# Designed miniproteins, single chains, continued (5), part 73

Each design is a single chain, and the fold is of that chain. pLDDT is the mean over its residues in the fold that is shown.

## One batch from the design tools (miniprotein)

Design m18531
Fold by ESMFold2-Fast:
Structure m18531 (fold): chain A 85 residues (1-85)
Amino acid sequence: SDELLQQLDLLQEYFKNNLDKDLAEKVNELIDKAKAALEQGDVEGALKHLDELQELLEKNVKDEELLKELLELLDTLKENIKKEF
C-alpha cells in the first residue's frame, strides 16, 4: 500500500530528526527492511522488523516522553498494517 509506505517514510524522517545519528542509522535500516517486506507482500516479515525496531528503541531511548511518542507511532503503523492485510 502506498499509504503504508508513506507512513514508513514519515516515521524514518521523524526518527532522523529525534534520535542520535548512530541509533537513527540502525532504526533506518530496520524501517527499510520493513518497507522491502511490504513491497514484496511479506506482511509478517514487515511486522517482525517493526518488532525489532520497538526492541531497539526500548533499549536505547532513555527519554521516557520521546520513547512513549515513538512507540505510539510504531503501534499505530503496526495496527494499520494488520488492518489492511
Scores: mean pLDDT 83

Design m18532
Fold by ESMFold2-Fast:
Structure m18532 (fold): chain A 62 residues (1-62)
Amino acid sequence: MDRDGKMDEEELKAMLDFLTSEEARAAGLDDAFIARMLGLFDRDGDGKIDEADRQAILEEYG
């Protein structure tokens, strides 16, 4: 995403994959920080980023 403010589906997936992956921990991200970021994307608040959550995010940002 740049100034145009569009979030591509593949970019969103890559970001969510990174935040939920071991690489995020290896990068030194705090578990609290990761939880907050996932909470922003977890539209249903069920503790998981499902396809429905991804679609809702793309509807708002894409």
Scores: mean pLDDT 65

Design m18533
Fold by ESMFold2-Fast:
Structure m18533 (fold): chain A 85 residues (1-85)
Amino acid sequence: MVIDPRDSDEEILKTVKELTKLPKEKLGEQVGAALRKLSSLYMFGSVSSDQYSRMNAVLNTLIENIDLPSEELEKIVSETLKKLS
């Protein structure tokens, strides 16, 4: 999984920065795949409710704001993680 819901906020932000280097179409594909994988991990008890909620919020923030410049997208994700931590 490109982004892991069990990672620390710092590791998640590092992965988000790498993802924002991708073209927006590829970023959307990666986020969509991550959302499907996250749902699977949660259904099978591989992640906690807190890990699921934090990662779901991050991934939805990326999708909802995908049209923003990469720097703004990174900032919004950082603020989302800060509010959830």
Scores: mean pLDDT 80

Design m18534
Fold by ESMFold2-Fast:
Structure m18534 (fold): chain A 61 residues (1-61)
Amino acid sequence: SAEDILANTRRTMRYLVEQGEFEEAELVRKAVLDYVRKHFDPETAARIEAELDRLWEELKA
């Protein structure tokens, strides 16, 4: 489900940043956004994009 993808992606991105793997975390984010844009409705894709963009700004701080 979209919620499972979001939850798993957030966990993976946090883990990679904790390991110092910022480039890998960004690649995961981009891959997931590409996937959700292709496989889910535009409203769901936009919501996931906003949530992951917010997380990415948090992790960079």
Scores: mean pLDDT 84

Design m18535
Fold by ESMFold2-Fast:
Formats: sequence, structure tokens, C-alpha cells
Structure m18535 (fold): chain A 67 residues (1-67)
Amino acid sequence: VPEEELDREVTIALAEIYAAIGKLDEKRGNYKEAAESYRTASDLLAPVDPERAAEYRQKADELEKKA
């Protein structure tokens, strides 16, 4: 597909932004919002980096339990 490499880079960057938002919300005690951000990062990374996606998914599940 066209722009496949650019799509990969953009997807990774976007996932990193969501993970950063999740980290900020976690530090603020906004566990529900943090979990949602980490889930979004996981979903974005799943087709590109499934190992890192799994890590963010586990983090989201952990935060969901604290919400």
C-alpha cells in the first residue's frame, strides 16, 4: 500500500503520544483516563509492534482495576 513506511512511523508516533497522555493521567490519579489512553496506544501498536502493544494493554488493565 502507498505510504506504508510513513504509516508505520505515524502510527508509532501517535501511539507514543497516547502512552505519554496515559502516563500523565496516571501521575495525576486519573486512572480511568490513563487506562483508556494506554488501550488506544496498544490498539495502534498491535499490527506494528505486538510485544509493546501487549505491555500497554497490561498497563491499561492494571490501571482499570484502580479506577
Scores: mean pLDDT 81

Design m18536
Fold by ESMFold2-Fast:
Structure m18536 (fold): chain A 142 residues (1-142)
Amino acid sequence: SAEEEARRRLEELYELHKQSGTEFDVELLLKDPKAFLRSLNLISGVANVLFEYGLLDPQTYQDFVRSSNEIFDALVAGKRPADETIERYVESVLAVADRLLELGLPEVAALLLRQTADLLEYLGYTERAKELRERAEELLSL
């Protein structure tokens, strides 16, 4: 089924990112912030797979794409992203995590939330980062 094919591709993305590491790389961030953000989190790959298989609504996908591009552009310009942009991005990530839970992939959801929390902490959104880490731990405790 489409859900079975999506799940297999999501598991492949999880293993790839797990092997690549999720540590903050300051040198990569300074050289290519967009490549750094794509390597740091699974969200782009996961959101694309879910959207391709019709498992993510178009509005959530568009909000994710728009907010991630605004964050990338702000980082390239040496600027702090707007709070509204960060919140829209986080809401999109949480929606993606919920779809992963519906597919029976809590470990993928937890990794995605932790990587997003690392980005938020780097940007100075410490309380929001803490909330995402706590949610990730809750998913692994179920």
Scores: mean pLDDT 78

Design m18537
Fold by ESMFold2-Fast:
Structure m18537 (fold): chain A 74 residues (1-74)
Amino acid sequence: MEELERAIARAAAEAAVARLPEELREAARAILDAAIAGDGTRAHELASTLPEEAQRLLLRAATEAARAAYEAAL
């Protein structure tokens, strides 16, 4: 169900944000919230404003958190 997938994505997003430096957490939340809401254009726009290093950190954290959240939901 879309609701369950959204809940898993939100749990993954919160876990990913918790892994980031404090300075990146607000931007990361905005990007992930836009992505979860299905606004890929807004998510891309926000992500493109970050330095490449910050984008790599966010991608790594999101990938790890998504895996953990998906495993926990099983």
Scores: mean pLDDT 72

Design m18538
Fold by ESMFold2-Fast:
Structure m18538 (fold): chain A 81 residues (1-81)
Amino acid sequence: MSLEEQLDQLGAAAAWYYNEAAETGDKAKLEQAVEYARQAARLAEELGDHETAEKLRRIAEKLEEEYKQGKVDVEELIKIG
């Protein structure tokens, strides 16, 4: 699997876990979504893709903040998956 494919797969995993959390109210799935987004950001940074890394860090931070408020923007996750 290429590193770009791994990055795309991590983004898709983040989106999937967020959608599951939104449907079930499962906090553990939301925590997984944040973790996958952070892993994707790290991989993008190691690849020298600083634009994608910045976007993914922003998404992870946004998910954490919106989770504390009981709302999340799924559209941002879809754009990375």
Scores: mean pLDDT 72

Design m18539
Fold by ESMFold2-Fast:
Structure m18539 (fold): chain A 95 residues (1-95)
Amino acid sequence: SLEELAREAVEWFERKYKELKEAVKAKDWERFEEIVREAQKKIEEIEKIDPELARKFAEAFIATVMALLYEEEGDEAKAAEYLARAEEILAEIRA
């Protein structure tokens, strides 16, 4: 079902989000790039089944990446804004 696809997409994202945070904190840009490529492939797979879900997933992923990059830059306000946007989209996918 589309609900099962959405659940699996969110679970995959939560797992990869942890790995992304660890990579950014360690300044492991090679691992960061690897995770971004994995996300791109996952988005392409979802798009073949549900283009709307793929668009939301991509938007949440981009917002998460932006949040992590702004946090590194020291822009706490923008980091929080992008993180909140990612969480809002993920909550919508779960609904």
Scores: mean pLDDT 83

Design m18540
Fold by ESMFold2-Fast:
Structure m18540 (fold): chain A 77 residues (1-77)
Amino acid sequence: SMEKEIKEIERKLVIEITAEVLRKIGEAIDELLEMRKAGVPEEEIEEFEKKKREEIIKYLKELIEEMEKKLEELKKK
């Protein structure tokens, strides 16, 4: 059924979103560690961390919205 197919697509998209977000988190952690190693001032590291957290949260929200949009389009076809 269409509903079963949509649920399988949703599961796959959730796994893909999870993997993508974890990749972004890993990149941010690596960059933070390199900044600390390079002796970047703590205030700059804290600002970078805050900006990266906000960026990743925004990206996650965008990925979820795109997933919901795709699932809605599939239900209408």
Scores: mean pLDDT 85

Design m18541
Fold by ESMFold2-Fast:
Structure m18541 (fold): chain A 89 residues (1-89)
Amino acid sequence: MTKEEEIKIHKLNIDNLEYLMGLSKEEAIERYKKRGLQFALLLGDPEKIKEVEKEYEKMKTLSPEEFNQIIQDELDRERKKLAELEKEL
């Protein structure tokens, strides 16, 4: 993977996480499950299907505050990684 490709992936991840931050916890979790299962089914990967289901069940057990904190932490991590990659260009 080139640095340009890695930067593009992190930008897409940031855009998706920012979108999720604008949704309710329930809406964000349902979007995650729907998209994740569609992707896993398209690839025909049973391990990926299990991974999506396991992650979905974990997210359902979180409070809205805990869920928002996890998304925020992931967003901060992605932004930091993007800044480091762009600095290396």
Scores: mean pLDDT 78

Design m18542
Fold by ESMFold2-Fast:
Structure m18542 (fold): chain A 70 residues (1-70)
Amino acid sequence: SLSAREMGRILFETGYLPAGGFRRKVAPGTVPLTRETADLAAARADLEAGSPALTPLSPEQRAAILEYLA
């Protein structure tokens, strides 16, 4: 079985979050969105605020992504 943290990684990296340049530490468009390349502060803020882009995520899935990004 997948851990909550591992599920959070899969959900984050497969694009349930709106990916944009401001969520990357490096120039946009050249590297995949991962924990290492994401703007983690911006990603956490979007998740905690419950942005409309997160509507398809359950509270448990959102919590899993936050656990992964911690």
Scores: mean pLDDT 61

Design m18543
Fold by ESMFold2-Fast:
Structure m18543 (fold): chain A 92 residues (1-92)
Amino acid sequence: SEVRQLLQQALQLLLEALVEKDPEKQRKLLQQALQLLQQALELATDPEVRRLLKEAITLLQEALSLPDDDPRKEELLRRALELVVRALQLLE
């Protein structure tokens, strides 16, 4: 499934972003993850997968709007990651 492949790539980028200490590099990883999730949403037909992806996209957009040192950023990323994992589980 193309949706599954896009979500696996987005998951990897989100995991990398969580441990990335360079704000510029973290921002680039998050922007790439956001693009992959938006592409996955375009292709996804399952209503629950679509709901989870819309929620994850909103959380990533919120994280990208915060200052680089905002402690809320990590929590938003962890929540987005959890939603992507749940979407992947539904595609098994």
Scores: mean pLDDT 90

Design m18544
Fold by ESMFold2-Fast:
Structure m18544 (fold): chain A 91 residues (1-91)
Amino acid sequence: MEIERIVQQLINRMSELLRQYVPNPSPELEAAFARFAIEVQIEVWTNASTDEIIATIQRGMADLLSLITDPALQAQLQALVAEAVAQIRAA
């Protein structure tokens, strides 16, 4: 499976979880997620290395998790990222 599809699926699933758990998100959380999505997609479109794409995902996730207080949402987001990273490495 192509890395672009894996990344798009990750972003879409994260967006769905955020909408479900945080129906009224802070401007900071919305901005952090938008930045995460844009930065990861740019890395994919500019043909960055697998390691660079994974590093961008990990940095963006750390920023997002710092703004999230719900431990169930944190755990689900971490699981989605772990799954996506494994798929990117296997692609």
Scores: mean pLDDT 84

Design m18545
Fold by ESMFold2-Fast:
Structure m18545 (fold): chain A 56 residues (1-56)
Amino acid sequence: SLADYLVELGVADRESAERIEEMIKNGEIDAKSFANVLKNAGLLTDEEAEKLIKLG
């Protein structure tokens, strides 16, 4: 799941990751925009960002 991937990457704890996944499912956050923000902040590689977008 998206939440599992965020925890695996060390980007979020379990509770935060599950909340982010719910916000993406509800359309409050766009997965592509979210991945790009994390990538621009240096938290994700290009490959990790692409995988996150596919999971959202």
Scores: mean pLDDT 85

Design m18546
Fold by ESMFold2-Fast:
Structure m18546 (fold): chain A 98 residues (1-98)
Amino acid sequence: SSLQEKVDEIAELLSKTESEIWKDLTGEQALLAAVASALMMATVIETYLLNASEEEVKKRIDRLIDTIKQLIDQLKKTNPDNAKKVEETLKKIEEIKE
């Protein structure tokens, strides 16, 4: 797959998770979710509009992965079922990145 195809697939996976899980988040969880969404948007913009290198795009995806891991840790304390669903999304994102 091209770099653009990988970024689009990651964005689609994250968008599905946002619609199912993130709508009712509050406090730190909502902030982490917002940061993840912002990082995803930045990755899309850089890939399509700024012709960013594959290395720069992967670096952005690493920051997205780290943010999602922090969100999972917070979700495990309040909603373990949602944490598991986000972990499944994260595994797919990590697989696409490679």
Scores: mean pLDDT 83

Design m18547
Fold by ESMFold2-Fast:
Structure m18547 (fold): chain A 82 residues (1-82)
Amino acid sequence: SEAENYEKEALEAEKNGNLALAAENYGKAAVLYLQENKLDEAIKAAEKAKNIYEKLGNSEEAKNLGAYISDLKEKKAKGEKL
């Protein structure tokens, strides 16, 4: 899927030390996994992006992803569709 392609690009970026690109691509993968109704994969990708933004000191991006992850986890707990 398109989401899986962005996740692979993110993994390659991490391997090459390009953490900013890795975080961006994990974020894109999360949005696309959500569009594909793959909630668990979306949460996992978003958490990876958030962790990298935290390491980079990108506090706004990390905070925004934290809110997004919390919303997705709440929807999962309630059994709501995305």
Scores: mean pLDDT 85

Design m18548
Fold by ESMFold2-Fast:
Structure m18548 (fold): chain A 72 residues (1-72)
Amino acid sequence: SEEKERQKLVDEALKAIARNPVMKGYELEIANIVWTELAGKDLETLRKAQEAIINAKSAEDAVNRLKQLAKE
């Protein structure tokens, strides 16, 4: 179901924050963006959010990518 896929993608995004060392010191800020601005978006946007977190080169890069996804 879409809800199960959504929960899986949100969980994987949160795990990716914890696993990417460039997020150190920004974990709560980035997790808050996922929960408040992205969790209600379509599944494709959630997949892009997970990829953005995994591939981020800095915490600022991650925040910028996630904020752009949150706009649309």
Scores: mean pLDDT 84

Design m18549
Fold by ESMFold2-Fast:
Structure m18549 (fold): chain A 80 residues (1-80)
Amino acid sequence: MDSLLDTLREQYRRRGVSDEAIDKRVEAEKKVYELWKESNGKAEITVDRTVSGDTVTETITVTLPDGTVVKLEVTYTLPP
């Protein structure tokens, strides 16, 4: 997992995303993974990406087996 998160960080840095925004995105990924793990892999995960100009909002929706919905939002700006 750590190497996968390092790869994610490098990809976002290459795209010019700030370290702060990368940290928020990685923390969201960790939270999704923990929820998935706690559900024994039964959680449904959906990722929606909305772009408005140079601003990207990623909404990660995790639906647990009991019907509980957890939404995580990460917003960052891509350089031109």
Scores: mean pLDDT 77

Design m18550
Fold by ESMFold2-Fast:
Structure m18550 (fold): chain A 99 residues (1-99)
Amino acid sequence: SEAEIKAEVIRLVEELRRRVLEIMRREGFPEETIELVERVFDLVLRQLETQDAAAAIDTALELLRWVRSWAEENNLPEVAELADEARARVERLRKELEA
């Protein structure tokens, strides 16, 4: 169902948030930088809750493009790989919604 697809998009973003923040702490990023990235994820998660499944997919894909770019700029290949994996999952959910 569309509600199940939306719930899965939210779960994927929440999991990515948790793993990205863990990697940032492990790599010794300043607390202020970690807080800024956390705020970006929190803002997106709030947007996802108010959107339908199609809009949530588009918003999640925009976040994943941002995370991928940010990871490249900060030499975090593990985060870039997580963003690519999450994108593949969201693209599968998009195809399921369009069927």
Scores: mean pLDDT 90

Design m18551
Fold by ESMFold2-Fast:
Structure m18551 (fold): chain A 91 residues (1-91)
Amino acid sequence: SLEELLEKLEKDVEQLKKLKEEILEKIRKGDENAVLEAQLLLLSITGEILVIESLIEKTTDEELKKRLEELKEELEKLREEIEKKIKEELE
């Protein structure tokens, strides 16, 4: 069901947030591979945003659409935070 898919997406978003915190901690500790891990996480977040955008376009349920828009906003914020950190480390 679309509700079950939404619950899965919510769990995926929480996992991505956890991975971000772990990668940012590695960057703080000087892990040379952490910037590459951040770039790979950025790609994963971008893919998830595209999936959510596709679901928003196909969803006629306004309440589910609102929840999908909120998840998209959370992922876009997460993407911006990671992009900023990558830029800071490469400069």
Scores: mean pLDDT 85

Design m18552
Fold by ESMFold2-Fast:
Structure m18552 (fold): chain A 67 residues (1-67)
Amino acid sequence: MSNSQIAAAYARRVAADPSLSPEAAAASLEIGKRAEKAKSAQEITDAGREVRARLSPEDREALLTAP
């Protein structure tokens, strides 16, 4: 699988975690959708950074420390 497909699958799995806030789960789904359309590792990185920047510090930390 491509890195974009792996990132998208991981983001969907993280979004399914019931311990995440609705905001963090929605952000993970958005990152996954952007990763599916990304053509480079830089685009995946930029998408994650932009989406996480919109979250509260707690929700951002939860996504960064998600298993």
Scores: mean pLDDT 75

Design m18553
Fold by ESMFold2-Fast:
Structure m18553 (fold): chain A 94 residues (1-94)
Amino acid sequence: SEEEKLRKGLISLLDKLEELGKKHIKDEKLVEKLKELIEQAKKAIEEGDFDKAIETLEELAKFAKENSKDSEFVQRVELTTGVAKEVKKKIEKL
């Protein structure tokens, strides 16, 4: 279905975000928190809870800003959050 395609696409973006975080974040504690937040967001998306997914991504963006000097990673988290908001709107119209 179109909804499944949109959810799978968003999960794929989260996988890419995790790989980018692992590449650019050198602090093991920050990497573990990143993994936890990404898994929480994926679970929310799989359950259809886009509000929880967006909240989790906003928490990740805040955590990244406080603990990382990598502007590319922060920008990628914010972009992924924007995509999650658009996916929610598209699914609500289906």
Scores: mean pLDDT 80

Design m18554
Fold by ESMFold2-Fast:
Structure m18554 (fold): chain A 99 residues (1-99)
Amino acid sequence: MKENVEKMKELLEKIKKAVETSKSLEELLENIKKIMKEYGIEEGGINEVLESIEEIVNTLGKEFLIKVIDAIIEGKELEKEDVEKAEAVEEEYLKKKAE
């Protein structure tokens, strides 16, 4: 599972870069298809992802797709940072109550 997570993060980072640099929806879809083929994803899986991306970009725009990719990439890191921040706030609260 860990090996697949690292490869998925790398794939998502490449897709994000394609979203940021592509000048049209057609160019974006072609770039994502090439990236997914490079990672050995089956044609059926590629087509499903491309259809989802096309729907998101057409309804919500390119910037929204970037936000979704960022949330997926950073999801585990944000949860760890939130846990550490929550623990730090609780420690400061307990320290203030002991004074």
Scores: mean pLDDT 68

Design m18555
Fold by ESMFold2-Fast:
Structure m18555 (fold): chain A 70 residues (1-70)
Amino acid sequence: MMEEFFELGKKVAKELLAKGVTSLAEISQAARREAEELAKRLGLSPSQTDAAVIAAIFGAAKALEEARKA
């Protein structure tokens, strides 16, 4: 379950990076929104939604880290 949110965060970050968005704040905000919407569709509790958002933000950060490599 959390792995799906991590991969979602990576996907969101890669899409934004392709559009020229490199701000961690903007990318993490987008990952948060997408994770909250997916969690709502899955009927997750508030605490599970918080964990899902954290997983998505870590996924986005991982994609940003990989993009910083030459």
Scores: mean pLDDT 82

Design m18556
Fold by ESMFold2-Fast:
Structure m18556 (fold): chain A 67 residues (1-67)
Amino acid sequence: SRERYRRVVRALAEAFGVELESDDPTPEEIAEKVREALKKQGYSDELAERFAGAVEGIVRELRERAE
């Protein structure tokens, strides 16, 4: 359900210390926020991109199951 998707998204946002600007963010929006948060924490662009890509893939799969 969308409620499960939102809970997972909220947990990810909290874990990476990001604030969601939408009540229904896309996988791309979540991935961008994770990338930005990691870069602000001083991680390399390569590491931030790899984590963001993995998060995007996982979140996209979860959203497809919720739809």
Scores: mean pLDDT 75

Design m18557
Fold by ESMFold2-Fast:
Structure m18557 (fold): chain A 80 residues (1-80)
Amino acid sequence: SDNEKLVQKGFSEMLLLADKKQDTEGALLVGEAYKKIVEAGFDNTEAVAQKVLELAERFREMGDDELAEKALKLAEELLK
């Protein structure tokens, strides 16, 4: 599905950014969110977008504005 491709691309970009920043906690949060999305199913757009928005808020609480912005942008692309 189009959602699966968007999620795979967005999550790969977030993991690469976390690795570049040596952000082990950020990488773990990305992995946890991806697992929840797989469990919800990629075609459930509302559930997928909600899990990505939750990830963005977690990054914001951690002070990781760059990862939060990437997650927010992915959620916006999913909801179009």
Scores: mean pLDDT 85

Design m18558
Fold by ESMFold2-Fast:
Structure m18558 (fold): chain A 63 residues (1-63)
Amino acid sequence: MEEVERAVVRAIAAAGEAARLSVERLRQYADMALEAAKRGTPEVAAVAREAAETLRRQADSLE
């Protein structure tokens, strides 16, 4: 598959993963939010950290 088809396959896979692997995605997003918190301003860091904790908690509860 060429670059274009690889991009399409990736988009389809991402959509499917988001829809079907909600718990896994919540954990992944929480991790991303935590990393963003380390790189952001103090205000953004506080909000991102709260979001990360909430997402991790939801994922754990739904597992």
Scores: mean pLDDT 64

Design m18559
Fold by ESMFold2-Fast:
Structure m18559 (fold): chain A 78 residues (1-78)
Amino acid sequence: SLREASLSKETLDEVKKKFGGNYVKDISKAKKGDFILVTPDERAKKVPVLESKGFVFAGTVKVTTYYGTFGIDVYKKQ
């Protein structure tokens, strides 16, 4: 799985430029407009929690690593 520590500054800058807001790791600390990233292996467990806390799917960013290409989902707090 792609961990946050594996995400490049360039990937985070692309998300911020395209979708706006600030990246946050902790769901409980997110303010309106902040975004949280969901890796493919986290979708089934993390998405229902995000939606219950007022996050909405904004889009997907492709990240290419040595291990392949992954889609990372971007969720923004309403």
Scores: mean pLDDT 75

Design m18560
Fold by ESMFold2-Fast:
Structure m18560 (fold): chain A 105 residues (1-105)
Amino acid sequence: LSEEEIEKIAEEIVEKFPDLSYEVALTFAREMVPMHGENGEGVIGPDLRKPVITSESVPSLKGVELTRENLLKWLRNGHGPIPALDLSDEDIEKIVDYILSLQDP
């Protein structure tokens, strides 16, 4: 991922969730870089739009549901290649709300 791609992701998050500061959104986007860069596939981006993880890039989470409980746990504590976010619980909850908003319907 380029710096421009990270900044674009942060801008899209803030556009949909203006209560999130650009700095918080940028931190979240930067923490996604190891997963996106490692696989070259945008692992988090596609997975965040699905009710279940379909990507082969995170085999341990394939078929696991993107529930609020799972997202909060993964973002607070980390899981496999997912790093724990160095953010407040309140900011993590706002990010989880954003992620859940990307799912169908």
Scores: mean pLDDT 62

Design m18561
Fold by ESMFold2-Fast:
Structure m18561 (fold): chain A 97 residues (1-97)
Amino acid sequence: KAAEYIEKAIELLDKAAETTKNEEAKRLARQAAGQASIALDAVKEKNYEMAKIFLENAIRLAQEALEKARDDEETAKLLQEAIEQLQKALDIVNKQL
């Protein structure tokens, strides 16, 4: 279900923020986790239009974090996995619209 993918993404984004030594990547990963948390609540309420907006925001922020953490292999892997989970959630949400 979409909620499970978002929950996994939040966990991965939080780990990325803790792992990274890049302050900008940390800030962006935390912001992405915040947007994903709003999307999770929207999915639980079956507000798929709101969920889509906040998932797209979370993906964008996570991609920006990945650019800042490009040379940090451990952080980059966590961010790539988070983006994949968010994309899977977005695919499910789009099918509900």
Scores: mean pLDDT 91

Design m18562
Fold by ESMFold2-Fast:
Order: structure tokens, then C-alpha cells, then sequence
Structure m18562 (fold): chain A 66 residues (1-66)
């Protein structure tokens, strides 16, 4: 899915290449996919603004959805 591809690219750009595929799969299988989509979009915005720390936090939040 496009969401999986985006998560994979974002994690790779932030230096998490080893876990990027696993993280992307977890995001795709999230119990709250709408929230996950929102957080990925938020991470993309942060990255576009040059805020790598904000992007990392958004991706971690997506990964930790319960």
C-alpha cells in the first residue's frame, strides 16, 4: 500500500533502515489506521520543514498506537 511505502521511505531517511520494513508493516496493521495515516502525514510535514526530530516522534507515535 502507499502508506507502507511512505513509512518505509521515512524510516530509511531518518536512519532506521534495519527496522524500517518491520515498522512499516506494523503501521499498516495498526489497530487505528486513521490515526496512523494522520501521523505519517504529520511526519512528512515535519521532514519537509527540516524538523527531523518531529518526524521521528510522529513515526514513533504511529508505531506505539494501542
Amino acid sequence: SALFERALELFERLGSKHTAEEAARRIEASPDPARAERLLAEAEVHLKQGDFEGAQRALLAALLIR
Scores: mean pLDDT 77

Design m18563
Fold by ESMFold2-Fast:
Formats: structure tokens, C-alpha cells, sequence
Structure m18563 (fold): chain A 81 residues (1-81)
């Protein structure tokens, strides 16, 4: 599903955070999926990212999860208004 692909790409961004070339590649794929996703898929992805961020103790992982959640929130605002 698109939701599972979004979460997989977020994990790849976190895992490869010290490799700018790979991060750029995964971010581009992530933004493409967010642009193509339905409102229902975006709301489910946002819910799962927020739940993961709330339980995350690593500050860098938490920040990345929050940044992606924010990107999805902005896309949802665009689609609803």
C-alpha cells in the first residue's frame, strides 16, 4: 500500500541520514507518493507517523518523523481547502 511505502521511505531516510545523496533520493520518492496519495491514505500515514513520533526516544528519529508528518499535514490542507 502507499501508506506502507511512505513508512518504509521514512525509515530509509532515518537509516541513511548521514548519506545526503540517498536521503535526497528517498525524499523525492516520498514527496511523489504524498502527492499521489488519497486523503484517506494520507490521514492513515499521518496517524501512524504521529503515533511512532510520540513513542520515539531518539531525538533525531523523532525530528525526522515529525518533519514528514508536517509535510503530510500541509498536503492534506491543500487537498481539503
Amino acid sequence: SIVDEILELVEKIIENRDNPEKVQEYVKKLLELIDKASIEELEEALKRLRERAAQETDPVRKLILQLVAHEIEERLKELKE
Scores: mean pLDDT 87

Design m18564
Fold by ESMFold2-Fast:
Parts: C-alpha cells; structure tokens; sequence
Structure m18564 (fold): chain A 68 residues (1-68)
C-alpha cells in the first residue's frame, strides 16, 4: 500500500517524464523500492525518505535509458 501510494505521488510529480519518455511502470516501482530501502538503511527521517525515493527513481530512469 505505501509503495503504491508513493508510486502514484511520483507519477503525479513527474508525469512529463513518464509520458514523454515512455518509462515502464516497473522502472518507476524499482526506483521507489531502492529509494525506500536506502532510506531505511541510512535511518532517514520521514521527510528525507521522499527525497531519497525521488533520487532513486531518477537513477533507475537513467539506467533504463542507457539499457544497462
């Protein structure tokens, strides 16, 4: 539920990236999961969790575009 909620918020915050670059949903979910995992490992506060998720989404989009 939380992952899905964050995914929907990420889609609302960066819809131009999704629509223009035709990014698969799986890539966005992977970024969200990695960001959340990193936040837990770093013991981030709730506000910083969102920032780490967003950065991880951008990293996964970049990797997807490079076909790595």
Amino acid sequence: DDVEKVYKLAMENIPDVVETHNIPEEILKKGIEKGYEKAVKEKADPVKVGDLIFLSILEEIEKFKKKL
Scores: mean pLDDT 66

Design m18565
Fold by ESMFold2-Fast:
Structure m18565 (fold): chain A 97 residues (1-97)
Amino acid sequence: MEELLERLERERERLREMLEKGELEEREIAAGDSEEQLEAAEAAIEKAREIREKTGLPNLGAVVAYSLSDPEALEKAEEVRELAQELSALAVKKYNE
């Protein structure tokens, strides 16, 4: 969880910094899409924090092991991971194109 949260926060900060500097605009990333991705990242960070606070576990692996009897917690953790990967792929693709 903590590693996932840190990665997601770094990606959000990267996108926000690029947006502020106009780099995303210069690369012709659809403004709506980039803003939606940033909002999705912020929502995912909040979900990850909520799971971490409720479970008290330091990383995603521990959450998975502990939440085997709580599929809802596992499902939320997986959703956060998926959003983080999607955000990272979008930033890399658009910035390098």
Scores: mean pLDDT 53

